# Designs tried in a protein design run: designed miniproteins, single chains. Part 21

Each design is a single chain, and the fold is of that chain. pLDDT is the mean over its residues in the fold that is shown.

## One batch from the design tools (miniprotein)

Design m741
Fold by ESMFold2-Fast:
Structure m741 (fold): chain A 59 residues (1-59)
Amino acid sequence: LEELAEEVVRAAPEERKEEVRERMEEALRLSKSEDPARAAAGELLVVAEGEDVRLWEAN
């Protein structure tokens, strides 16, 4: 997950890198939650953004 979040930040435009990084940090914090539902939500946020970046970059 951390590696995927880093890839999302790296793929972001220079102007958006700080914004995207903050978003990924929040999602990663949520994924570390003791509550399984919150942890799943955080993980899904990171995975969804990572898949979007991979699809965009693969085109």
Scores: mean pLDDT 75

Design m742
Fold by ESMFold2-Fast:
Structure m742 (fold): chain A 76 residues (1-76)
Amino acid sequence: MSIDELGEFARKVVELLTEEGVPPEEKARLALQLTTAVANGDVEKAIKIVQEAKEKGIISEETAQKIIKLIKETAS
C-alpha cells in the first residue's frame, strides 16, 4: 500500500460520509480511524469500525457496504 492509495481511500471514505450527512467532527474521526486501520493492514479492525458505525446509526447499510468494499480493494 502506497501513500497515494491511502490518500485515495481517505478521500473516497470522506465523500461517502459526506453523502450520508455525517457531521464534520464524526466524519474526520471515522476517516482517521479507518485510514489508520487500513495503513496498519488491519482489515478486520477496519471492517469492525464500519459495522459499529452502522449499528450506531451513523451510516446506512448501503454506505457501510461501499466502505467495506473500499477497505478490501485498498488492502489487496
Scores: mean pLDDT 83

Design m743
Fold by ESMFold2-Fast:
Structure m743 (fold): chain A 61 residues (1-61)
Amino acid sequence: SPLSEALNLVAEIWREGERRGLSDEEIRERIRAALEKKGFSPRVRHVVLQLVDLEIEERRE
C-alpha cells in the first residue's frame, strides 16, 4: 500500500540519518522532502509526518 511504501522509505532515511549522526530535525526534513519528491499524496504525507513527530517526541522523553 502507499502507506507501507512511505513507512519503508521513512525507515530507510531514519537508519541512514542515524548512521551519519544527523539530528532528529534534519532526519524529519529529509523524510518530508523525500515523501514529496516521490509523489506520495498529501494525506499519506500528513499521517506519516505525524508518526515521525510522535517518534521524535518519545525519544526526547
Scores: mean pLDDT 86

Design m744
Fold by ESMFold2-Fast:
Structure m744 (fold): chain A 100 residues (1-100)
Amino acid sequence: SELEKFLEEHIKELERLIAEHADDPGLVTRLNEILLLEKQALESLRKGDLESAKQLVRAIIRQLDALARELRARGTPADLAVAERLERIRRELREQLEKL
């Protein structure tokens, strides 16, 4: 499915963000929490559990929104760059959720 493809692409992007920001343990912890939810959503979707996948995607959107707001409040160029990438992932997931 299109959502499955986006979840796979987002997982890879989150893994890259974690590697790029290994010097920020607080950010890495929050990104790993989102990564776990993304992996759980992908597993639910692959098993045909669409309702669990939808609930997990809603949780992911909330976590991405909260983290992006926190990063924008911190306001460093590095934080703003991460926030923008998380906001893009959130928009793509919200669009896919509306199609389910």
Scores: mean pLDDT 89

Design m745
Fold by ESMFold2-Fast:
Structure m745 (fold): chain A 85 residues (1-85)
Amino acid sequence: MLKEKAIEAARKAVEAAVAGDFETAEKYEKEAIELIEEMKAAGTPEEEIKEVLAEMLEIALERAEEIAKVTGLDASTAPAFREKL
């Protein structure tokens, strides 16, 4: 249950970021982190925690190009972001 909630929160964070809603993205990122910490506190095996983190990372990487395009930011360069501000 906690594992599924953490992954769902990560997906919602990425979806919000793709939509340009960074406030909502930050909220769900925090929720996902809190759920991971709750799993650790509950004694969830380290291997299972790593599996959840790997899936969250895969979700982020899969949509990284879309996030960069929506934000007008090249993920490798901060100067591109400043030009838009």
Scores: mean pLDDT 69

Design m746
Fold by ESMFold2-Fast:
Structure m746 (fold): chain A 66 residues (1-66)
Amino acid sequence: SEEEFRAEVDEALALIASAIARKMAEQGKYEEALEFLDKQLERFKDSPGAVAILEEERKRLEELKK
């Protein structure tokens, strides 16, 4: 269905966003990575699968920043 296709696309985009944030964190840009993830969370707020992916990466980066 169109809804299922949209969910798959949103989850794929969330995985790409997660990878971008991870690369930013590897460069020491933790604040920028967290800001980026927060913007992606707002963008994908209506997609539970995408939100779950982004929240997991956000938690990971917060732990690494400490």
Scores: mean pLDDT 86

Design m747
Fold by ESMFold2-Fast:
Structure m747 (fold): chain A 60 residues (1-60)
Amino acid sequence: MERAKELAEITAKVIEIRKRFENLSDEQVEKEARTAKEVLTKQYPEISDYVEKLYKELVG
């Protein structure tokens, strides 16, 4: 469980960093967040609610 949450947090942080430093558009951020959410929820369904919250924070 801990590793899955850490992976989700790292993935969200990477998208946030790339948005700020690579000037990703809102559409690109949403696409990357959606892809990360899909992968994480498929591998770790037990943290799906947590991933949903991260997705909302990233895309507003």
Scores: mean pLDDT 76

Design m748
Fold by ESMFold2-Fast:
Structure m748 (fold): chain A 60 residues (1-60)
Amino acid sequence: AEELEQARRVGELIEKSFDALYNESVEKAKEYAEEALRVARTPDQIRAAQVALDYIEKKE
């Protein structure tokens, strides 16, 4: 039950990170991606957040 809420939260933070990457700054995008990684609890969630963070860091 809590796992579904965490998955939703991770997804929202990843979306915010990409929104920030294109509309704000790379630094702001990294903050959202790092927050997604901090709240991620399953291997799939961690992988999704890590992929987003790696993509953002490569754009820097």
Scores: mean pLDDT 79

Design m750
Fold by ESMFold2-Fast:
Structure m750 (fold): chain A 70 residues (1-70)
Amino acid sequence: MELKTARDVIRSLVGDEIPQERIDEYAKEAVEKGSVTVEIDPELNVDAAAGSATFDIGGRAVTITVVDKR
């Protein structure tokens, strides 16, 4: 349940251009560490705002940071 929530939150921040395999890796790290940095590669056509936000995922505070490498 927590992995699905983390995945959905990350998708809401970065959209659909990042492959599912990478989203799964980020979601797992977010749940296991309580934080994750999502890097948007310059080759990806992603319209996402860079920034950091904290979400309640499964009763834990999880910080997600989006970095635009473009």
Scores: mean pLDDT 72

Design m751
Fold by ESMFold2-Fast:
Structure m751 (fold): chain A 87 residues (1-87)
Amino acid sequence: AEELRQKGLEAFKAGNYEEAVKYFEEAIKQSSGKERIELEADLAAAYLKLGQSTKAVGHALRAIGDAIELNDEEGLKYVQEKIKEAL
């Protein structure tokens, strides 16, 4: 999961947002808990860059909901910063 996330982040940094989506989606399938929160945020940011706002909002809301449920303040901050960067 972490290796796939890293590849997704590298693709995102390079502006290859469709490639980033593919890596993040695959990483999410292999992840749980705090890691999944960050991956959902990464995926939301990639969808924002692709102009797919409905999908982006869906993934962002999942990340926020999970962060609140798990009382993960750092995860919530990551979601906020990642979405802000994508705007």
Scores: mean pLDDT 84

Design m752
Fold by ESMFold2-Fast:
Structure m752 (fold): chain A 100 residues (1-100)
Amino acid sequence: MWKELLEKGNELYRQGKYEEAVKEYQKALAIKPDGDAYYNLGLALYRLGKYEEAYEAFTQAVKLGNVLASPNLITVATKLGKPAPVSIDDYMKGLELAAK
């Protein structure tokens, strides 16, 4: 069930249905906190222009070990004038993984 909600959110995101994707990711996260789900939630929120909410989602993703969220967290933090609690190692690894 948790994975089905995450997969539904991912499909909605691919279709450009970002508000619907956010709802499915939030349902998945209510069952289990997960770095990949927070990362995907942050991406959908960013597409909707909800930068403050995207910042919180990417922060949780990084805290849960999703290093792919690190460059996104820095981008949103810079846009909001907020600090980004990201190590240089996590940032560089996130860039490398995003290039694959």
Scores: mean pLDDT 80

Design m753
Fold by ESMFold2-Fast:
Structure m753 (fold): chain A 76 residues (1-76)
Amino acid sequence: MWAELKEAQDAIPEEKIRRHRELAEEIEELMKKLPKEEASKLAARVAAADILLIAGDIEAALELLEEALEEAKKLV
């Protein structure tokens, strides 16, 4: 599993992987300020973006995280 994940991730530019991490961390910080119901919905979106990153679809992963971040900002 980890060898396959590394193989997929090695095809993705490092700056995009870093951006994915930065967006996920910002969403997680906002989730700490939200009710459990809203936080759970955002956690599901972050998990879906992680699956897209594992599949090598970084553009879709970043788009999903950016949408989740904008939604989180409206809820805080």
Scores: mean pLDDT 77

Design m754
Fold by ESMFold2-Fast:
Structure m754 (fold): chain A 62 residues (1-62)
Amino acid sequence: PKILATVGKDYKAKTPEELTLKKGDVVEIKEILDAEHVLAKNLKTGEEGIIPTSVIEDVEVV
């Protein structure tokens, strides 16, 4: 099963390892890195990187 989540707010990458996201983007969560960060793939762009969990809402297991 895949874990999908909706991005609740715009986020600008602060490092090369992070993703830039737009509100309403759907991401696939690949790994939980710590309490504040996940490794995810943006399904709109195909890019993969680290994002803060604070930008995530509406988690769905498919």
Scores: mean pLDDT 83

Design m755
Fold by ESMFold2-Fast:
Structure m755 (fold): chain A 68 residues (1-68)
Amino acid sequence: MEEAEEIRRRAEEEAERKGEEERRRAEEAVERLSPLEGAREMMRALSEAVAAEYEKRKEAERKIEELK
């Protein structure tokens, strides 16, 4: 049953791509801020990027469970 493996691989690629896109936007935003405010914004943006990537992987796992 290869469908589960295919879904997992695609979700991993999408999660990584979305994470990188969000990190790039965060880095550009931070460059426009003061160092102190930039540090806070960067930490917040990184947390959101990681959360988004994690949610994408969780959705893939739920789809795999539905395949059964």
Scores: mean pLDDT 73

Design m756
Fold by ESMFold2-Fast:
Structure m756 (fold): chain A 55 residues (1-55)
Amino acid sequence: SVEEKIVNSIVNAMKIVKPDKKYLEWYVKRLEQNPFLSDEAKEKLKKEMEKLYNE
């Protein structure tokens, strides 16, 4: 799906850029308030962002 491609693109960009944990936490908080993404896509992005610095 288009949403899956967007999610994968964001995750791949974050893996290249490697932003700090504070930026990732801010990004996750903003994602949870985004009305254009499904709850499933938000949960996937949240888990991937948390994995970059927490797992």
Scores: mean pLDDT 75

Design m757
Fold by ESMFold2-Fast:
Structure m757 (fold): chain A 70 residues (1-70)
Amino acid sequence: APPPPTPSGPQLLVKFVKELGVGDGEEQREAAEEMSRAAKKALETKEPQRGKTVDAATGTIYEVEISPLP
C-alpha cells in the first residue's frame, strides 16, 4: 500500500475546559480571535495556552486549553 500522507500543518490538541454559554455575534467574534491568538502563541512558545471556541450552529462559547502536540 502507498505510505499515508504526512499530516499538513501544525498539530494542536484542543481540550474543552468548560461551557461559558451562548454569546452574541460580537462575543463569538472575540472568542474566535482569542482562539486564533492562543493557537499562535501555543505554536510559538511550545506551551499550553487558554483560549475560547464557538459552536457556529448554536453560538455557544467554550473555554479551551490549546496544547502543541509533540
Scores: mean pLDDT 76

Design m758
Fold by ESMFold2-Fast:
Structure m758 (fold): chain A 58 residues (1-58)
Amino acid sequence: IKKVLEKLKKAAKEYLPEKEAEEVIKELEELEKEIKDVDELVEKGTLIILKKLEELEK
């Protein structure tokens, strides 16, 4: 599960501006503390990143 979190954090840094990436990374770290299932972490973590990208397009 920690390896998945690191990949999600890397994706946020790669696709989002620095300020938005920091916000998403914090949300991903909080999500990891509650979620023990890898698939659920991937699904919810990816949605957090996508939501932030959609907000930036507007």
Scores: mean pLDDT 76

Design m759
Fold by ESMFold2-Fast:
Structure m759 (fold): chain A 66 residues (1-66)
Amino acid sequence: AAPKPSPLSPLELRVLRVLHENPAGASVAEIARALGVSPATASRVLNRLRERGAVVLEDGRYRLPA
């Protein structure tokens, strides 16, 4: 069986919601502003989501995979 995805944190779910509402993608700064967190916190969460394949980085913008 494919490995089960571990439960997402509330912050990770909020990031995914922001990206779902912005299908063209969003920068780390835009996501940080939308969530009310520092760019460092947003970058850390986005890196974890990217490691899981939940988001992709294209030309400095994060988006949901196709």
Scores: mean pLDDT 77

Design m760
Fold by ESMFold2-Fast:
Structure m760 (fold): chain A 88 residues (1-88)
Amino acid sequence: MLEKPSEEELKIAREMIDVLNDETLSPEEQLKRIEELVKKIKSPLVAYSLALHVATLLATETDPERQALYRKALDIVMKKLEELEKKE
């Protein structure tokens, strides 16, 4: 099993977090970027860490539009995590 993620995978995870925090992008643009970036994640640990981060953002968000974005992002990341865990 791949126990430690690569620096490139960690960079992708940071880019996903940056996209989620980028208020200059529409929610639709943020979701498209998240879908593209999540495809590059190969580590279940990275996917799990991202799921926790998005869940925290969702729990603290007060804007309904941003809450809807975070719910969709969490679904995308959780589906990727389940796929990666099944392959191990």
Scores: mean pLDDT 79

Design m761
Fold by ESMFold2-Fast:
Structure m761 (fold): chain A 66 residues (1-66)
Amino acid sequence: MIEELRKEGEKLLETGREFMKQKDWEKAAEYFEKAADLYEKAGDVALAQNARFNAEIAKENAEKQK
């Protein structure tokens, strides 16, 4: 159900935020990308876009740590 996809996306988004706080940028980006995919499947374009944006920020931070 769409409602279930939305709740799973929310959990993945929260996990991505936790990795951001830990400065685990690569894992944060992975979880934000997974959240965005679930939001797209649920039809939540705005939430998917926000998750993609957070993934981009995480990827930029990962590049700075190389």
Scores: mean pLDDT 82

Design m762
Fold by ESMFold2-Fast:
Structure m762 (fold): chain A 75 residues (1-75)
Amino acid sequence: MLSDEERELAGRGGTLLAEAVEAAKRGDLERALELAARAVALFREAGLPELARSVAEAMGELLKVPPSVIFELAE
């Protein structure tokens, strides 16, 4: 089970992911990519590598970039 700190990190990741989707819908691809990368980094720090991978894949599809680009930016 996630600790309170890991849950806080996952919650922040979810918020950034929602903002990334909104930025993508506005055509702000640079901002969407930055927010998606930060969300992926937070999910990895929260100990949720499977969720981080799924988010990178979903955002890669939405932004039309390889998921590896999002993972690289999340480092």
Scores: mean pLDDT 82

Design m763
Fold by ESMFold2-Fast:
Structure m763 (fold): chain A 63 residues (1-63)
Amino acid sequence: MEKVPELIEKLKDPDPQVRVEAAKELGEIGDPRAVQPLIEALDDPNPEVRKAAFEALKKIAEK
């Protein structure tokens, strides 16, 4: 429960590696509260972050 808000904050981290990890873990958890933050991450300047956000959204939508 506390973990999802912490990961949503990590999607805004200055380190793109931290943002990639946060997006992947949000996808594994599959909590719908992450949907809007992950949609925003699709506009991230780093292509690996955008890819991780897309895969996470796909995972959440398949539940």
Scores: mean pLDDT 82

Design m764
Fold by ESMFold2-Fast:
Structure m764 (fold): chain A 50 residues (1-50)
Amino acid sequence: SQADMRKRVLEAQKRMNEALDRYLETKSPEDEQALREAMLEYLRALQEAW
């Protein structure tokens, strides 16, 4: 359903925001990688919702 797709987008956005906060705090390569992965997950969720 569209509601389920929107929920996935919101969950992916939350994970991306958490990854961004960690990267801004640490500036570590591991947290940068985690942020990139979270961004790709968010983009996939957006594409599936549209």
Scores: mean pLDDT 85

Design m765
Fold by ESMFold2-Fast:
Structure m765 (fold): chain A 72 residues (1-72)
Amino acid sequence: KEYVVSVLAPRERAEEVARVLADSPGTKDVRVIEHGDRAVVVATFDSKENAEAAAQRARALPGVERVDVVEL
């Protein structure tokens, strides 16, 4: 199983969000996708536990608008 954490944030916050996700245990890949004045940062995880922990850290960051955890 694979888990994806998706974070919507202002473009200027995307690099910090990507760093937090990349520093999270079990992270396989981190990608930044720009959408106008915002960005979606997507990270793939090996377990639900690691994905949920990473999502919780991302939610604590200033300017983060939305965080979703999806099972693939």
Scores: mean pLDDT 83

Design m766
Fold by ESMFold2-Fast:
Structure m766 (fold): chain A 84 residues (1-84)
Amino acid sequence: LEEELKKLKEELERIEKKIQQVEDVLAQTNRLAAKYGELGHDIAKEQMDASAAQLQAKLEELKRKRDEVEKKIKELEEKIKKEQ
């Protein structure tokens, strides 16, 4: 149980790092989309908006995984506390 808890905490850390990376890329993509919009490059803006939508979907998936891992961590911590 304690070894499994350690592995879940390591997985949570990896997911959090990935979330930060995707958020950074999404921010850059949104800034680029805004710039293309200002320049009247509608096709390039639409392409960047589509990329931002994909990154947003990836971010939501990662946040869902984070929530699942956090739930498993909580369940294992409660089990360790109650069965020790």
Scores: mean pLDDT 83

Design m767
Fold by ESMFold2-Fast:
Structure m767 (fold): chain A 75 residues (1-75)
Amino acid sequence: GAEADAAARAAAEAAGAALPEAPTGGQSVRKAFDQGDGPAAAGGGGMLRAAAEAGVTLSPEDREGLEHGQAGLGA
């Protein structure tokens, strides 16, 4: 619902404000993804699992991108 969307955006903004230029989580996800080196859609949760193991929180936009294949489709 709208309240959940607002809460998710607020959480993402708070995380961004804390680390606006140093996305350590992003680097951890990148490393785990590189080790996987495969189609993100292969398991549907490959990247999510890698992020969980790396202790990374995904923004609502990133999650939506993965669901639509927008972020995963990118090079």
Scores: mean pLDDT 48

Design m768
Fold by ESMFold2-Fast:
Structure m768 (fold): chain A 87 residues (1-87)
Amino acid sequence: AKEYFEKGMKLLVERKYEEAIKYFEKAFKLDPNPGAEAYLAMGQAYFYLEKYEKAVEYFEKALSLDPNNGLARALLEKAKEKIEELK
């Protein structure tokens, strides 16, 4: 689980967002309680792929576990703004 999450984070930094998501999905299958950081990272990958509805889902999961995460809150608001712009 940890090895897949670490690989996903490396891919996220390298801007390989679709590959990062695949490794995060593998990590989540092995660890049913991945924590706020893992949900935030998944949300960021979807956000940079412009999949804003999926990004919102994961940022809300991150905030449910860590309500004081300012980055998750800021990115959630930005993703919601992007969804409204596309209506």
Scores: mean pLDDT 84

Design m769
Fold by ESMFold2-Fast:
Structure m769 (fold): chain A 66 residues (1-66)
Amino acid sequence: SAKEKARKALEAILRGDVETAEKLLKETELPEEVRKLIEEGIRAARAGDSRAAMEAATKAAQLINE
């Protein structure tokens, strides 16, 4: 499901696995709001900004788990 793929993308972001997160984001049709937060998390993870990556992932998870 899209929700499961989104969850796996967030887990990949938190592990610093940017390639897996990007692949899952491309394969999954998500609401624009969730997509933007995952993209922010990927950008933060690439920059080594663990705090920003965690904040983006947390916000995305809140929207997905509604």
Scores: mean pLDDT 82

Design m770
Fold by ESMFold2-Fast:
Structure m770 (fold): chain A 58 residues (1-58)
Amino acid sequence: SKELEELAERVEREGVRLVVSGELDPNAPQEVILEEAARRLGLSEEEIKKIIEYAKSK
């Protein structure tokens, strides 16, 4: 839980960074932004799935 929350925060921060830097479309769906950010951070497919599921649970 705590580790998943920390990962989610890191992915969200990376997503914002990629949007601000112009590497990602600011109008892209949240799931697309989170997936790309997680991939850039080197997360596994399983970790990406967990992050997206966590974000959807809010």
Scores: mean pLDDT 80

Design m771
Fold by ESMFold2-Fast:
Structure m771 (fold): chain A 56 residues (1-56)
Amino acid sequence: SSIIERLKRAADALLELAKKNPENAELQRKAIENIIAMIAEVDPELAKELRERAEE
């Protein structure tokens, strides 16, 4: 898979983990934000979608 596909899967996994472990949510949110920023360089629409999901 492309690096962007791998980054998306990492972001998805961190989003799910943040829901289950809210005590670590701030650190996980920062990690997700960095991954989304990297995705935005190549796929800004996917980055926007992931950002909206992170704000749920």
Scores: mean pLDDT 76

Design m773
Fold by ESMFold2-Fast:
Structure m773 (fold): chain A 84 residues (1-84)
Amino acid sequence: VPEKRLEAETLLALGRMALSLGEPELAVKLFEEALKLDPELAEAWEALGEAYEELGEYEKAREYYEKALELDPENEIARENLEK
């Protein structure tokens, strides 16, 4: 469990790096792999929402922000994006 969590967090970090490089499609793949290892990682759901927003897939982004907020009600990014 701790091993999978660390691996998932590493994939999350790589995905965020991909987003910063303008590679949202690659970021989506990395975040999806992180969630396969730790589906309770709210930050990965939030980041997946951000990636789909970059891709112009606003309905998918909304679904993922809702998942992030369901797992972590204090997720400020997910909350703010759902309020728009």
Scores: mean pLDDT 82

Design m774
Fold by ESMFold2-Fast:
Structure m774 (fold): chain A 94 residues (1-94)
Amino acid sequence: KKEEIREELKKADLEEIAKKLYEVLNDPSLSREEKAEFLEILLEVQGLDPKDLDSQETIDFFTELAKLINEIFGSDLTADDLRATTEFLLSERE
């Protein structure tokens, strides 16, 4: 499953990534740990450090994802909303 997620994300464009991220974050059948694992793999595939969410590269990535999610789903997300959600999920992996 972990390698399948990684391979799917490597092939996906940003719009596909945005859709999948939104689906994963809003899926009530997924545990906090499964959501955290998805986000960690996503950041790694993009060449970003899951331990450094305040980097300019990570902020730029979340900015583009928030824009795409808002366009597709009619949401009102900011880059900081995605950063804070990611930080929460990664820090609360118990």
Scores: mean pLDDT 81

Design m775
Fold by ESMFold2-Fast:
Structure m775 (fold): chain A 105 residues (1-105)
Amino acid sequence: GEREELERALREAREHLKKAEEALKKGKVEEALKHLEEALRHLEEAIRLARRLGDEEALREVRELLEELLELGKRLLKVAPKELILRAISLILRTIGLILDLELS
């Protein structure tokens, strides 16, 4: 059901954020970026499901995870090779957009 899908999306987002942080610690910038992109995808799905369910607690958790994603994205941008800069900027802008959408809703 939609509740189980929401719980899965949140779990997948948390796991990808953890993997992104570990990849950054090891200097694996492209791997970290891929995990941040996957975390964002799962958080976008979590927002959709949480809104359909009227789950304000889940929306609060999504916001906290988006703020963590933004922090990791900014850290990644500082060490990104030239080829990954535009992808990192795109990720950061998408994350900021979702945070603003949640504040204005």
Scores: mean pLDDT 91

Design m776
Fold by ESMFold2-Fast:
Structure m776 (fold): chain A 71 residues (1-71)
Amino acid sequence: SKAEQLRKAIENRDLSTAIALAMELGLSRAELLELGVSEETVNAIMQAIEAAKKKGWTAEEIRKAAKEKKL
């Protein structure tokens, strides 16, 4: 599942993949916490998503950049 992929990305410290998956799934802070993600990691993911939105990036552009390791 995508939730399992997100958990594995976090365990592997692959924040780029975790950010891309969270954005793709449209996960809220509360939903990330329910998946067992630590509060510190959730804060990092949410801050990265907000920073990307402020740059005018779409979810698709964030996902592509993360996949290409250009973050």
Scores: mean pLDDT 73

Design m777
Fold by ESMFold2-Fast:
Structure m777 (fold): chain A 65 residues (1-65)
Amino acid sequence: MELSLKAIGHVIRAIGAVLEGNLEEAKKDLETAIKFIEEYAQKTGKVSEEDKRLIEHLKKEIERL
C-alpha cells in the first residue's frame, strides 16, 4: 500500500504540474510513479489487473509528453 500511495502522490503532482504548464516536472513525476509501481510488483509478485492498466496508461501519457 505504501508504494502504491507514493505512486498516486507522484501522479497527483504530475497533474498539478501539467495545470501549471510544467511538462518537464509532469513527465518526471509520471516516470517516478511507474517506477514505484513496477518495483512493488516485482518485490511482491502481486500485480492486479488494475495495476497493469494503470502502468499501461501512465506509459501512454509519458509518450504523449
Scores: mean pLDDT 71

Design m778
Fold by ESMFold2-Fast:
Structure m778 (fold): chain A 83 residues (1-83)
Amino acid sequence: KVEEKLERIKTLYNLSDEEIQEIKERIDAVKAEVDANPDDEETLSRIYYEAERLLRSPDPRKRAIGSLLLTVVDEKLAEREAA
C-alpha cells in the first residue's frame, strides 16, 4: 500500500529515483520505530503530528511525505484491530 503510493508520488511530482529512495528510507525508519513499539500509542501520535505538520507545508513533496506517514499510521492501526 505504501509502495503503491510511492510509485504514484514519483509519477505525480516527477521525482528522481534518488528522491524516492530518500522518502522510502524515511518511511521505512518510521515503520521500524512503530514495529519496535507496537503498543506505544505515543509513537503513533508523534508520527501523526509530524504528518499533520508536513501536510500543512506549501511544498507539495512535503505534503506527499505527510500523506505517506498517515498511511503508515492507518496501516498499523488496522493491523492492531485485526489482531
Scores: mean pLDDT 75

